# Designs tried in a protein design run: designed miniproteins, single chains. Part 98

Each design is a single chain, and the fold is of that chain. pLDDT is the mean over its residues in the fold that is shown.

## One batch from the design tools (miniprotein)

Design m3403
Fold by ESMFold2-Fast:
Structure m3403 (fold): chain A 79 residues (1-79)
Amino acid sequence: AEKEEQARQQALEAIEEAEKRADRVITEGTEEEVKELYEELRKKYNTPVALELEPTPVNVALLLRGEGAVEAKKLLDEA
């Protein structure tokens, strides 16, 4: 119970951090920062879906949220 609750808390924190980072990219992200993050996320996910997205703040925000979801799943699976 405690282990599962702690993992869920950490998973929620990972999602919240991803959301904050995504919002920052949309509001404050420079064109160069958006391109750099896009290239990093494409390499990290290594999926066909990521290759279809253009390097825009909205698309980078979607990939960052996806990264948070993957991290959250790992934390839950390890519990």
Scores: mean pLDDT 72

Design m3404
Fold by ESMFold2-Fast:
Structure m3404 (fold): chain A 71 residues (1-71)
Amino acid sequence: SAEAIARVERATQEFLEAVASGKFSREELERALERFKGMAEQMKKAFPDPAVQAAIDAALAELEAAVAALK
């Protein structure tokens, strides 16, 4: 679970840095978010660990809010 949580945290940080950079369009970030959601769903199915689930849910909420704030 520690490895899965660390992976989610790294992916979340990289995405937030991409949003903050201003180099990507909203459409590009929306596509990246959809890819992140797909990977998150796979991880939730593979690892029914409450800590992993919580980390994924928190990450998705934060990333969705960040993308929504772009407009």
Scores: mean pLDDT 80

Design m3405
Fold by ESMFold2-Fast:
Structure m3405 (fold): chain A 92 residues (1-92)
Amino acid sequence: LTEEQELEAEIALVRMGVAVVEKMVEKLKKKGADEELLKKAEEYIRKAREEIEKAEEALRAGNLEEAREHIEKAREYVRKAAKLAEEAEKAQ
């Protein structure tokens, strides 16, 4: 694999992670889970999507290191969102 192909695959995986956490948040909202925790999770999902867009822009410009940094930030935001969703579920 070229480095560009690896980064494209990593972006796709992070995008899938965002989708999984979004579905988790939607299910928890329907169950009446902690609204404040879910709102914070949605904020991190939004930030993760912004970082994914920046990663895609950097990759298109050939800035592989910049793309990698944005992918890593997106992953951290997905992890934070998932943790908040888990806390909201436990607070039920």
Scores: mean pLDDT 88

Design m3406
Fold by ESMFold2-Fast:
Structure m3406 (fold): chain A 62 residues (1-62)
Amino acid sequence: EPTLAVAVEDFTATRPDEISLKKGDRVLVLAQSPDDPTRWRVVKLSTGEIGLVPKSKLEQVE
């Protein structure tokens, strides 16, 4: 089930499968990456971009 999360710090994508985030960006968490449990597949709500980001850069909204 997709969950809302907020970027707690800036993240710059370094790989083609990643997206960049700014602190305060809202994302929907779609799934954990099957290849790397430290990364989540998300959709960035402001742009509609889909990609992987480190889970440590996100805080789930309750």
Scores: mean pLDDT 79

Design m3407
Fold by ESMFold2-Fast:
Structure m3407 (fold): chain A 93 residues (1-93)
Amino acid sequence: MIIKPKEEISPEAQKVREEAYKVLDEFLEKARESGIYPVAETIKLAFRYATLDEQIELLRQAAELARHMGYEDLAKKFEELANRFEELKKQQE
C-alpha cells in the first residue's frame, strides 16, 4: 500500500530515524558472531521499507531479540526508539 511520506517531515522524526539506523548497525555487528546475523539483517531490511507502525513493531522485535542475546543496553535503546516513534505518531493526529 502507498503511504504518504509526510510522516518524516519533522526534524525530530528525522533525528530519531538516524538514531534507529545507527543502533541497528551496531546490533548487526554484534549479531554476526552470534549466528543470528540473518535475523538481525532481515529486521534492518524490513525497517527500511516499513510504514511507521511497522517500524515501531520491528524496533520492539529487535529489542526482544537483543534482550534474549543478553544485550540489555541495545534492547533498552530499541524500546526507547519505539516509544519516540509512537510519540511522533500521536503528534501527527
Scores: mean pLDDT 73

Design m3408
Fold by ESMFold2-Fast:
Structure m3408 (fold): chain A 90 residues (1-90)
Amino acid sequence: MKLVDYLSEEQANQKLRLSDELAELLTSERVVTMKELLENVEELLKSNGLWDEEKEIYDLSGTRLEDLFGKSKLTPKELIEELLKLSTPV
């Protein structure tokens, strides 16, 4: 399941202003849609091998994402919640 599959169509199209730290980490623009944010995060997590298939969680231990969220292990839903805390609706 993709992270975007956890969103409604309305939620996916919501524009968000990212925190400076999150935008720099993702090499992203400051204002993106929720869908674009989740697609960028999922690409980063996949490229770094941070998905635990057995536990169906993201293991962020020892990464900048652990420092940013203050959590080492997140479910997909928890990851979305933490990303929303680092962004502001526009």
Scores: mean pLDDT 81

Design m3409
Fold by ESMFold2-Fast:
Structure m3409 (fold): chain A 72 residues (1-72)
Amino acid sequence: GSLEEAYKLFKENLDSLLSVAETLSDEELERILAYLDKLSEFVAKHWPKDYYDKVNKAIEETKKEILKIKEK
């Protein structure tokens, strides 16, 4: 369905973000982390609960990977 297609595109965009994250400065990574927090809030308010849980998990996994990049 359309929501499954939207979720796949969302996940692909997160994967693309991670692929370039290693080239970004600490300040840029901090801005991305703030953006992901706002994106999580948006999804919680506007997406169906089943998709919210999947999307929020993907966001949290992406945040963890960005934090690992910042530690290097």
Scores: mean pLDDT 80

Design m3410
Fold by ESMFold2-Fast:
Structure m3410 (fold): chain A 78 residues (1-78)
Amino acid sequence: SMREDIEEAVRTYQADPASLQQQIDQLKQLLQQFEANNAPQKDIEMTRLAIEFYQAVRDNAPIEEIEEIARKLQALSE
């Protein structure tokens, strides 16, 4: 299920805080490039949601909040 997949992903990312922070920093740089180049709104929104997802994981947000962000990402990726 999506919940079980997210719980496993959260455990995996939280086990490596340095890699998680690197992922967040790289996505923030990508977002700056997308905004500077007037990238499609979908690309900008997906990047913002990805940043929110990894930040929520880093900050140990409730799993319900993390799942909601993941569902929004999934909807945009289709």
Scores: mean pLDDT 87

Design m3411
Fold by ESMFold2-Fast:
Structure m3411 (fold): chain A 68 residues (1-68)
Amino acid sequence: MSEEELNREVAEALARIVLSIGKEEIKKTEDLEERKRIAEETLERIRKIPGVSEETVKEIEKELEELL
């Protein structure tokens, strides 16, 4: 693998970890407004990870929307 591909794989793995943490926090929260805030913060954190693909971001956005 090229260094570029390796960095992308690491970024995508980090994005999935952040998503997993966000999903668990949302599941523990009953307040809809707080759930929305956690979802938005999770998506923002993932967007800030260098090397995350737009496809991964879109998939994460859909998964977070399904939890609301």
Scores: mean pLDDT 79

Design m3412
Fold by ESMFold2-Fast:
Structure m3412 (fold): chain A 77 residues (1-77)
Amino acid sequence: VREEVERLLEEAERLLTEPQLDPSLSGEERRRRVEEARRLAQKALELAESTEFPGRDEYIERARRLLEEAERAFAQL
C-alpha cells in the first residue's frame, strides 16, 4: 500500500512538472496533465488516510500539498 501511495505521488508530481519542462505543450495538454495530477494526488491522499503505516503522516502531508498545487494550477488555466 505504501508503495502504491509513493507511485501515485511520483506520477502526480511528474504531471505537474512536465508543463514546466516542455513549453511546446498546448494549453489543453497542460490542462489535461494538471487535471490528471489532481486526480492522482487525491487518490494517494485517500489511500494514505485509509491505511496505517510508518511515515503515514508525511505521505498525507505530501499528498495534500500536491493536491493543493494541482488545484491552484488548474484554476490558473
Scores: mean pLDDT 75

Design m3413
Fold by ESMFold2-Fast:
Structure m3413 (fold): chain A 82 residues (1-82)
Amino acid sequence: SLVEKAVEAAEAGDAEAAREAVLAFGESLDQPDLARKIAEDAERAIAAGDTERAARIVRAGGELMRVFHDERRGRAADVPAM
């Protein structure tokens, strides 16, 4: 999946691949603004050398984007914080 690709890229310190995968996943879920924020936060973590944190940001952000996508399909519900 795109989330798995983004997590693997983040763990490898590949900021460009992680960004591309996160943005593609966000586009597929119609969550471009949230995807951009997640990609930026992960990119900052990679730049700081914290690939473990970058992977956590991508994983949590992917789950959050998925929840928001599901709720946009006609349900109002609580969503997890990142």
Scores: mean pLDDT 78

Design m3414
Fold by ESMFold2-Fast:
Structure m3414 (fold): chain A 66 residues (1-66)
Amino acid sequence: NEEAKEKVIKLAKDFAAQLEAKLKAQGLDVTVKVEITDDKVTITVTVNGKTYETVVDLNEAAKELS
């Protein structure tokens, strides 16, 4: 379901933008990146030079929203 996948991608991007803004407001050196490749969303958070990565399967996430 393409519509459900689009919603997941939008939620991931909105979440990343809000997270980056909140952490920057607290004075942290932070960058949040969202990459979409195939049916996966990769969210990369870099805080004070340390990198954390989370991968979300779009097909599985879309089932939860459908």
Scores: mean pLDDT 79

Design m3415
Fold by ESMFold2-Fast:
Structure m3415 (fold): chain A 86 residues (1-86)
Amino acid sequence: MDELERRLVEVADTVARHWLDSSVLAEQAERVAEIAEELGEPELAERAREIAKKLKENPDLSDAEKLELAGELLELIGRLLERLRE
């Protein structure tokens, strides 16, 4: 398995298991941004950073809002995995 693919899979697993923890989600969103930059996907990196920023700036996020942000992050991870295939 490619190292970047392995990192994305580990991030996806962490997001899915810890989606109620805003600090964990923010950390994983920043990791997704770093991987996106390494893959030459600056728009996906920026979206991941925006997710991290929302999680850091809004400590009173509801569970529904956390689930929505986790879902957006998993969607970005899926898109990056597809780019690794190309």
Scores: mean pLDDT 83

Design m3416
Fold by ESMFold2-Fast:
Structure m3416 (fold): chain A 55 residues (1-55)
Amino acid sequence: SLLELVARIVAQELRENPEEFLARVSEMTGLSVAEVARLSPEEIARLLLEHNARR
């Protein structure tokens, strides 16, 4: 599924560039970096897909 694919990409970004990725997701979603850091890759993927769908 698209959600599973995006979640895998999110997990990879969290391993390779966690600080930069979390800051970008925070800016896109309006959540704090600390709030985003507590989410699972699947939850972050869902937020990103919802944000894109709202555009």
Scores: mean pLDDT 82

Design m3417
Fold by ESMFold2-Fast:
Structure m3417 (fold): chain A 97 residues (1-97)
Amino acid sequence: MTIDDLVEEALKLVKEGYSKEELLELGLKTPDEYKRKVLTVALLILEVGDPEIVRFYLELIEDARNNANEELLERLARLAEEAERRGLSGEEVLRRL
Protein backbone atom coordinates (compact mmCIF):
# COMPACT_ATOMS: atom_id res chain seq x y z
CA MET A 1 0.00 0.00 0.00
CA THR A 2 1.24 3.50 -0.85
CA ILE A 3 1.41 6.50 1.50
CA ASP A 4 -1.04 8.27 -0.84
CA ASP A 5 -3.59 5.46 -0.24
CA LEU A 6 -3.14 5.77 3.54
CA VAL A 7 -3.56 9.57 3.49
CA GLU A 8 -6.64 9.41 1.21
CA GLU A 9 -8.37 6.83 3.45
CA ALA A 10 -7.41 8.84 6.57
CA LEU A 11 -8.79 12.04 5.00
CA LYS A 12 -12.15 10.29 4.44
CA LEU A 13 -12.38 9.64 8.20
CA VAL A 14 -11.44 13.26 9.00
CA LYS A 15 -14.00 14.60 6.49
CA GLU A 16 -16.70 12.28 7.95
CA GLY A 17 -16.22 14.10 11.27
CA TYR A 18 -14.61 11.41 13.42
CA SER A 19 -13.09 12.81 16.61
CA LYS A 20 -9.68 11.84 18.03
CA GLU A 21 -11.48 9.87 20.76
CA GLU A 22 -13.60 7.95 18.21
CA LEU A 23 -10.52 7.15 16.08
CA LEU A 24 -8.66 5.88 19.18
CA GLU A 25 -11.61 3.65 20.15
CA LEU A 26 -11.81 2.23 16.59
CA GLY A 27 -8.05 1.56 16.69
CA LEU A 28 -8.36 -0.44 19.92
CA LYS A 29 -11.16 -2.58 18.37
CA THR A 30 -9.44 -3.10 14.98
CA PRO A 31 -7.20 -6.22 14.64
CA ASP A 32 -6.12 -5.23 11.09
CA GLU A 33 -2.70 -3.52 11.11
CA TYR A 34 -3.43 -1.58 7.89
CA LYS A 35 -6.71 -0.20 9.27
CA ARG A 36 -4.88 0.81 12.46
CA LYS A 37 -2.33 2.70 10.29
CA VAL A 38 -5.19 4.56 8.54
CA LEU A 39 -6.70 5.50 11.93
CA THR A 40 -3.26 6.65 13.20
CA VAL A 41 -2.73 8.82 10.09
CA ALA A 42 -6.22 10.34 10.59
CA LEU A 43 -5.25 11.17 14.20
CA LEU A 44 -2.01 12.80 12.96
CA ILE A 45 -3.95 14.89 10.39
CA LEU A 46 -6.29 16.12 13.15
CA GLU A 47 -3.31 16.94 15.43
CA VAL A 48 -1.12 18.66 12.78
CA GLY A 49 -4.00 20.24 10.81
CA ASP A 50 -2.32 19.77 7.42
CA PRO A 51 -2.53 16.46 5.51
CA GLU A 52 0.31 17.48 3.13
CA ILE A 53 2.71 17.92 6.08
CA VAL A 54 1.65 14.50 7.41
CA ARG A 55 2.20 12.93 3.95
CA PHE A 56 5.68 14.55 3.79
CA TYR A 57 6.67 13.13 7.21
CA LEU A 58 5.31 9.66 6.35
CA GLU A 59 7.41 9.67 3.14
CA LEU A 60 10.52 10.70 5.13
CA ILE A 61 9.89 7.95 7.73
CA GLU A 62 9.39 5.30 5.01
CA ASP A 63 12.56 6.43 3.17
CA ALA A 64 14.53 6.34 6.46
CA ARG A 65 13.10 2.88 7.28
CA ASN A 66 14.00 1.49 3.83
CA ASN A 67 17.46 3.10 3.55
CA ALA A 68 18.76 4.32 6.94
CA ASN A 69 17.65 1.23 8.90
CA GLU A 70 19.73 -1.09 6.68
CA GLU A 71 22.79 1.19 7.08
CA LEU A 72 22.12 1.51 10.83
CA LEU A 73 21.75 -2.29 11.23
CA GLU A 74 24.99 -2.87 9.28
CA ARG A 75 26.77 -0.22 11.40
CA LEU A 76 25.43 -1.77 14.64
CA ALA A 77 26.56 -5.24 13.51
CA ARG A 78 30.06 -3.90 12.73
CA LEU A 79 30.27 -2.07 16.08
CA ALA A 80 29.13 -5.19 17.97
CA GLU A 81 31.81 -7.29 16.20
CA GLU A 82 34.51 -4.67 16.97
CA ALA A 83 33.35 -4.47 20.60
CA GLU A 84 33.60 -8.27 21.06
CA ARG A 85 37.05 -8.28 19.41
CA ARG A 86 38.28 -5.52 21.78
CA GLY A 87 36.45 -6.81 24.87
CA LEU A 88 34.19 -3.72 24.99
CA SER A 89 30.84 -3.73 26.76
CA GLY A 90 27.51 -2.91 25.10
CA GLU A 91 27.62 0.46 26.89
CA GLU A 92 30.87 1.34 25.08
CA VAL A 93 29.26 0.36 21.74
CA LEU A 94 26.37 2.75 22.48
CA ARG A 95 28.87 5.56 23.28
CA ARG A 96 30.36 5.13 19.77
CA LEU A 97 26.92 5.60 18.15
Scores: mean pLDDT 69

Design m3418
Fold by ESMFold2-Fast:
Structure m3418 (fold): chain A 71 residues (1-71)
Amino acid sequence: MNKTAVHNLLVEQFEVHPANAKKALEYADGRVEALATFLVQLDLVPKLKEIASEAERQKVLLEALKEASQQ
C-alpha cells in the first residue's frame, strides 16, 4: 500500500483528521478493507456523512482507497 498517497487522499479529499488517518493506517497494516471498515465504523470520515447507508459509505471509501493504494 502507498501509505503517503492513501493518507493524503483521506485528509485532502475526505477531510479525515490527520491523527485519525495515521491511527487507522497503523491499525490496517496495509489492509485496505480493514482501513475502510475502521474509518466508517468509527464515523471518522466527514465527507461520507451525506451517504445514509453505512454499507454504501464503506463501498465508496474502499473504491477510492484501492485506487490510491495502487499508486
Scores: mean pLDDT 80

Design m3419
Fold by ESMFold2-Fast:
Structure m3419 (fold): chain A 74 residues (1-74)
Amino acid sequence: SPEEEKFRELLAELAREAGLSEEEIEAILKQSMDAQEHTTLALLLRLEREGRLDVVARFQARLSEIARQRKALE
């Protein structure tokens, strides 16, 4: 779905911000949606621990918008 594609693109951007390689990002994007959502939470926690709170806030806002759009299509 377009919303799932937006989520995957966001996860890729988040992983790059967290310093993951393109190979690691590609491996994550091949996982189930549940695994990708778990990885997203882990990466947000890593960035929070690094003090990148503004980055965390921006990605959380984008995730909330994607979740809202996905719910509206159910």
Scores: mean pLDDT 81

Design m3420
Fold by ESMFold2-Fast:
Structure m3420 (fold): chain A 80 residues (1-80)
Amino acid sequence: SEFEESRKRAEELIKQMRDEVEKALKEDPQKGYETAVELADKIAREARELAQKSPEQREVADYLVAGALKILEEVEEKYK
């Protein structure tokens, strides 16, 4: 279903964010933090647009926001 496809895509997007943030963190904690903030903002904007398109997509949008914020929180904890 379209919902299942959107859910899988959302999971892949969060995984991509984790991979990019981890790569940046290995180079420099500051770069990791900046990458996490940038990607969290991008995902939040995409999730907002998705939620506005359809009420059924709101659950997927909420998943994206929650996943991105969790990664950002993990990085903020390590950055300090």
Scores: mean pLDDT 82

Design m3421
Fold by ESMFold2-Fast:
Structure m3421 (fold): chain A 63 residues (1-63)
Amino acid sequence: MTPEEREELINEVKKLLDELGASDETKQLAIAAVERMAERRELTEKQRKAFINSIKKMIEVEK
């Protein structure tokens, strides 16, 4: 994953969290997880999509 793709993913997650009204704790955990995964391992497009869907489900369950 390129640095540009990493920043795009982080921004996409931030936007998603804001749109879904996630709690501050959920936002912090999700962003930290995205940053850690993006920096320490390569994410394929498929894995990125799966992660975004996972975040959506997690927020829905918490609501």
Scores: mean pLDDT 70

Design m3422
Fold by ESMFold2-Fast:
Structure m3422 (fold): chain A 75 residues (1-75)
Amino acid sequence: MEASEEALEAVNRGLEQVGVERAETAEEAMKKAAEAAREGGNSGAYQVAERIAKKPVLTEEDADKASTAAAIGLG
């Protein structure tokens, strides 16, 4: 998955807000966001994160959606 440094940083900031450790790659960050959404039991949030993870490029807009999905999952 291709990502700008800014997009990866946006997902990592969202992960840190919900107590998840930072990722070094966009692929790892998206995996962590999807796992956080799934752990919260919210299938909609998990589906959003999974859909973004299937894209070839992680945009800043999608990074914001992924961080929101993680927050919905973990609260």
Scores: mean pLDDT 74

Design m3423
Fold by ESMFold2-Fast:
Structure m3423 (fold): chain A 93 residues (1-93)
Amino acid sequence: MNEEIIEEIRKLAEKVEEVLAKTKDEEVKEKLRKALAKLGEAASYTGAGDLEDAIKKLEEAKRLIEETLPSLPEEATELINEINEIIKKIKEA
């Protein structure tokens, strides 16, 4: 279970990095970089078995990505949906 969640967080981080690479807005880039840091923290907590802290970091990453919705409505919506699915899997495990 935890290894599968870590892999899903890594795939999500790769998608955030792809969006970051295509983005020209420095304020949006900064929010995406902060979201990447939170996803890294979520993966670390998942590996340690600290699932409540992992969820908290995923929710923090989600909030940062939600702040990019006005600039990246399609990409941000996809990323938010993927974070919600990961949180759901952790809560149901």
Scores: mean pLDDT 86

Design m3424
Fold by ESMFold2-Fast:
Structure m3424 (fold): chain A 110 residues (1-110)
Amino acid sequence: APSVTEQIKALALQAGKQFGELVKLGLDKSPDFDAKYQQSLQILDQLRVLAGQLPPAAKAKVLAAIDEAEESLRELVEAAERGDVIGMTKASMRFMASLTEILLTADQVE
């Protein structure tokens, strides 16, 4: 069976892929944007549950990165609603940085 850290890495990579799709839907003004946004939140919720099983230092770091990822998703939605392409780009960069932090933290746990 996959370890907790392997599951976290898999979900973080899935979140990154789905986020790329979400950005495209936002730029295209797609009616599917809201459904994809909800899917992204569900993946972050699954990551939060798994993070609860990590050692205290890794748990704190991953949970902080998940909180940052959720804020980045909120900023992406708000920027998309305004048609703010620069704001969407900044939110995207912040979201990817948060996922990178989750991946690096999980990689340091044995």
Scores: mean pLDDT 86

Design m3425
Fold by ESMFold2-Fast:
Structure m3425 (fold): chain A 92 residues (1-92)
Amino acid sequence: SPGSGIDPERLVEAIEELAKKLIEAVKNGDLQTAARYAMALAIEATAVNLSGDEEARKRVAEILKKASEELSKIPAGQDFAELLKRMAEELK
């Protein structure tokens, strides 16, 4: 697996921080920065999936679902909310 050398706990921590930063960027109207955090989240979520760690996948899916719910409350966050929801579904 391409992700076998990556620590799943560090990936979960990185995703939690990126999700918080994404929500804050959207709240601040910084959509360019929000898009960068969304791209980083997609890369980290892919790494978690490739790690084969079921517990890490479940934890990340819950983080992404909660972030999606928060983003869905912001008009500018709707597209980001849908993106994070799709990422969470891929981690089933």
Scores: mean pLDDT 83

Design m3426
Fold by ESMFold2-Fast:
Structure m3426 (fold): chain A 80 residues (1-80)
Amino acid sequence: MEELIKKAEEIIKEAEEIIKKYPDDSLVVSQAKDAIRLAEEAIRYAKEGNILLANVFLIAAGGSILVAKRMIESKKKKLE
């Protein structure tokens, strides 16, 4: 349980750093905000003892942060 919450908190911190670094990129910011919302839901379900839903939302949060990172990389390649 605690490890699940820690992973969700790590996603939130990473998403916050992305928003801080790319505040003018509306699509990247949107994906990072989605990661925060999904990670917060994972923490909520974990605290309620719903481990299954907590894991589902944690996986979704991880997916959203990966999409944000891929968007950053894709935009960097387009400038080439």
Scores: mean pLDDT 82

Design m3427
Fold by ESMFold2-Fast:
Structure m3427 (fold): chain A 100 residues (1-100)
Amino acid sequence: SLMDEIAALEREMLTASAEERLALARRIAGLLVEAARQGEDVKVILTALALLTQRLLRDPRMSEAQKAEVRALALEVLEELARLYGESPDLRATRAMIES
């Protein structure tokens, strides 16, 4: 499944360089949007996005510029999820967490 592919990429991220982590995050973001288009539960996708974003923003190996790119990427995913599912309290809460 797409969620299994995302989990595999998240495991790959554990041994990746900071630059590789950013590239993997972009790939995971694309797969999360694709999973949403295939009818995956919005809460499952939002949880995966939140955990991925928090992990990268807390990573001391990531530069401030790379963390800004992670935030921008996560917000782009949230905009696409809002188009697919509509705006919700869960999407607003996830956006607030990412913007903090």
Scores: mean pLDDT 86

Design m3428
Fold by ESMFold2-Fast:
Structure m3428 (fold): chain A 64 residues (1-64)
Amino acid sequence: MEELEKLRAELAQAKTPEEVDRIADRLYELGLKYKEQGNTELYKEAFELAMEAASRANELRKKQ
């Protein structure tokens, strides 16, 4: 859970699409690790946050 919270905080500070994409990739990898461990709740949270990051990256690209 601490790693997920760290990535959420990093996402809030990210200012470029490239930074957000890197965070989204890490969230996706973290989600897969939770899935392998059978932690369905953390897997869902990580993947939802990864999707949110992808949407934010697209918005940043539209502004740049």
Scores: mean pLDDT 80

Design m3429
Fold by ESMFold2-Fast:
Structure m3429 (fold): chain A 59 residues (1-59)
Amino acid sequence: SSVDGLKKWLDKVIKSVKTINQANVALNGIDRLSKFASADEKKVLEKYKKEIEKKMKKL
């Protein structure tokens, strides 16, 4: 499903985040995707947005 593909891609994105700048780029990308996402995809994007924000606070 599109949701499964989105989760796999976002898992790679969160693992790649090593700096605050990379976290901000990822968060901006999620916000842009959310404008065109289905309701189920928006729930996935919001979950990963929170995980990136949590990781960012520890960088």
Scores: mean pLDDT 84

Design m3430
Fold by ESMFold2-Fast:
Structure m3430 (fold): chain A 85 residues (1-85)
Amino acid sequence: LSDEVIEEAFKLADKDGDGVITREELRQALLDAIREGKPEEVVKALAIADFAMDVLNLEKVDYEEFKRILNSPLAKNILKVEKER
């Protein structure tokens, strides 16, 4: 995942533009991205963030936390088949 993809995924989930996303907004963005045929990397970013927020019981995250989640070892392990950079 590139920073550009992470930013795009965050903006899709941050529908009210307050700089914070909730798990519900993230899930809606993920479903919308799949239905609209958004780039696969954007869909993966949203799916990984949703999984991580659920597992860590995070109610909401800002952009810095979202980026840290997607750059975590857990996210890298999930993506290792398709992405190694």
Scores: mean pLDDT 75

Design m3431
Fold by ESMFold2-Fast:
Structure m3431 (fold): chain A 68 residues (1-68)
Amino acid sequence: GENTAEALETIAKASKNPKLKEYLTRAAEAAKAGNYKEAAEYLRKAAEYSERPEALLDLAELLEEKAK
């Protein structure tokens, strides 16, 4: 939903890693559009560049559940 997209955009803006920023921004755009499966896929990619990958992977799993 909107709150998830806003949170992801905030984290993206704070991120120093350009790939992490890119994938979090794409995840936020997908989540805002209600495209939760695509948002989850971008979160899994973002996790590869994250200092805290577990939180992003947990969120991806939650969004995959919403896509059903």
Scores: mean pLDDT 81

Design m3432
Fold by ESMFold2-Fast:
Structure m3432 (fold): chain A 75 residues (1-75)
Amino acid sequence: SMDDVRRRVDVNMDRIRSVMPQLTPDQQRQVRRQMRRVRSAQSVDQMVAHMNRINRVVADGLQSRQQDQRRRQQQ
């Protein structure tokens, strides 16, 4: 149902907010813009599409930070 999807989105958004400080300012800006689009979405497909874009930016940002930490430990 739409209510179940909204509940899942809210939980995922709270998780994203917790990792937000680990992202670059540009990535934070992209995530906030997509979060706004999720809130204004009129269909499940639109919400899923915007959440997928958020998840990709977050994954890319966290991976880049992990690679930087790994590089520092190997040098």
Scores: mean pLDDT 78

Design m3433
Fold by ESMFold2-Fast:
Structure m3433 (fold): chain A 95 residues (1-95)
Amino acid sequence: MSLEEVVAEVRRELDAAVAAGLSFDEMTELVQERFRAWGRENGIDEAVIDEGLASLEHVRDYAVRQGLSPEEFAAMMEAAFADELGRAEALRAAA
């Protein structure tokens, strides 16, 4: 699956979570689980996976502080997930 396809799948899951009324914590856990699974399947170092998970938590904390809507949060989490996927792939390619 391409990175673009993985990001598109996560965005569909986030949109479904928004429609279901899931919390920002539940949406964050969903994205973190997808990142962890992708990272393990693609041979990403555990430390890089842990950094990506922490980055997604920082995005959640920011969204809560700013009072973002669930729709705005879903868009922000999609962008953050795409950035972390790209960073992890670049680090793997450099190793």
Scores: mean pLDDT 87

Design m3434
Fold by ESMFold2-Fast:
Formats: structure tokens, C-alpha cells, sequence
Structure m3434 (fold): chain A 87 residues (1-87)
């Protein structure tokens, strides 16, 4: 089975990819990269997931993420979770 650490890393990569592809604010990209670095150093996937959720909420409130983009992120996260259960 895919580890919780591998799943969390995939979540971080998906969010970073979406922000870069959609030309989102460098501030939010930098925050995702900081979460990734701290996660790679600590392995604390629960903390990383909480930080990612908080970032997504703040980005949505700032108008940086549309409801459609949030739905796309949730769909990609669901696919990661489904793949993890199959392995």
C-alpha cells in the first residue's frame, strides 16, 4: 500500500502544479514549497495536510482559487486516495 507520507507528497505536488499552471500568486506557491520542505524534513503528514487545507481556504477567501479549481483539486486528491487503496 502507498504510505501516508507518499499520499501527502502527491497532494502537495498536485496543489503546486495547479498553482503554477494557473499562474497563481507567488506568495501561495512559496507557501506550498515551504510546506513541502518541512514535510520532507519531518515526515509529519498530519501537520502537512492541515497546513495545505488552511492554505486552500485562505487562497479561496483571497479569490486566488475558484470553486471550480477547488473541485478539480478534490477530484485529483480522490484519485490519489483510490490508487493508494488499490496498492
Amino acid sequence: MMSDEEITLKYIEVLLELFEEHNKSQKYIDEVEKIKKEFEETGDYELAEKQLVGLIIRAREAGELSDEEIQELNARFKEINEQAKKE
Scores: mean pLDDT 80

Design m3435
Fold by ESMFold2-Fast:
Formats: structure tokens, C-alpha cells, sequence
Structure m3435 (fold): chain A 70 residues (1-70)
């Protein structure tokens, strides 16, 4: 699926240390499949590790993960 392909691209960028490109790829995966748990968890991991974390975005991603797991 296209969402899975973008998630895999995100993982590849993350492995290369290209965090901005990884975030963009994970967000694209979520645009295609908003319930893609692995992409949400990967995005959360990077956002929490940011030197300037967007606390509101982190809270929304966490809330989405909780809703999917409920």
C-alpha cells in the first residue's frame, strides 16, 4: 500500500539521520492512512527527540495512538 511505502521511506531516512525527511515521510503515510499505528509511533519517537519539541503535536499524536489501541 502507498501508506506502507511512505512509512518504509521514513524508516530509511531515520536510519540515515535525516529526521526532517523522516517526519515528512511519516506524515505522508498518515495522510494516506490516519490509523497507521507504526507510523504514528515512529513520528512520536522523532517528535519527542526533537531539540525544539512541539508539545501540542506530541499530545495529539499520543491521543491518536491511545484511540487506536482502545
Amino acid sequence: AAAEAYYQKGLAYEAQGKLTQAIAAYRKALDLDPTHLAALEALLRILESSPNPNLEEIARVRARIEEIKA
Scores: mean pLDDT 82

Design m3436
Fold by ESMFold2-Fast:
Parts: C-alpha cells; structure tokens; sequence
Structure m3436 (fold): chain A 91 residues (1-91)
C-alpha cells in the first residue's frame, strides 16, 4: 500500500519534470528559434538534432529522477534541467 503510493508519486514526479522540460524547450525554441504554435518545436530540426535532443532528454530525466529522489527535495523546474535544455537548443 505505502510502496504503491511511493511508486505513483515517483511516476507523477517524472511526468511533472517532463512537463516542465517540454515547457522550457518550447519557451526557448519560441524565443531563440522564433517558433510558435501547437506543432512540435522539433518539427523544423534535422533528424540528427531530433535524435540528439531525445537522447539528451532521456539522460536528463533519468539523472534528475535519481538525484531528486536521493535528496528528498523537489524543486520545479530544476535549474539543472532548464540549463541543459537551453544548451541542447543552442547546440
């Protein structure tokens, strides 16, 4: 019962971090790449850039999950995630 609640909390945490990640990517793309609209911001990127962003996103998400769970403290969005997203879009 308690273990299930903890796992659900971890999943919600991952989705919240993921949501903040997507929002930050969208904001940086709109400001720096001048992209707007409901379409995916990756639509105009090359296949290599899309794959690099996907891989980096997965690495950031995994790292944030491990670090935040270990520290027992949640800050949204994590400054580290935002900085890494900006670096991804800037190359």
Amino acid sequence: KLEEAKKIGEKIYEETVYGSFKQAVKEVAEKKLNLTGPEPVLQVLSDAEKEAEKKAYEEVLKKLKDEELAKYGATYPPQKAKKEIEELLAK
Scores: mean pLDDT 50

Design m3437
Fold by ESMFold2-Fast:
Structure m3437 (fold): chain A 106 residues (1-106)
Amino acid sequence: NPAQEQLARLDALDARIAESQQQLEKNSKTSLEKLHNQAADLGYQLGRARARGDQAAIAAVEEQKAKLLASAPTEEVRETLEYVYETAAEAALRLEQRRQELLARA
């Protein structure tokens, strides 16, 4: 029966779509964790470069940040990554300034 064969093909297609959606969700979660870690690492590099006044290093990190943010799957993810980056940069700057103060007193 041609109608039963078409229904079976549509059911198979629906199953494949559901599987693909599940795999995209799983891959998105893993990708987001990687992006978050990359944003934090770049932020720490920026903070250290800022503490040293290294303009070339600051420019290089900002270029890498721009590429990372351009790879974000959504605007909300992009904003979250930017927040992580700036937060890490501030923390790293304070830690590096404190290290420089301690070294100057030694």
Scores: mean pLDDT 77

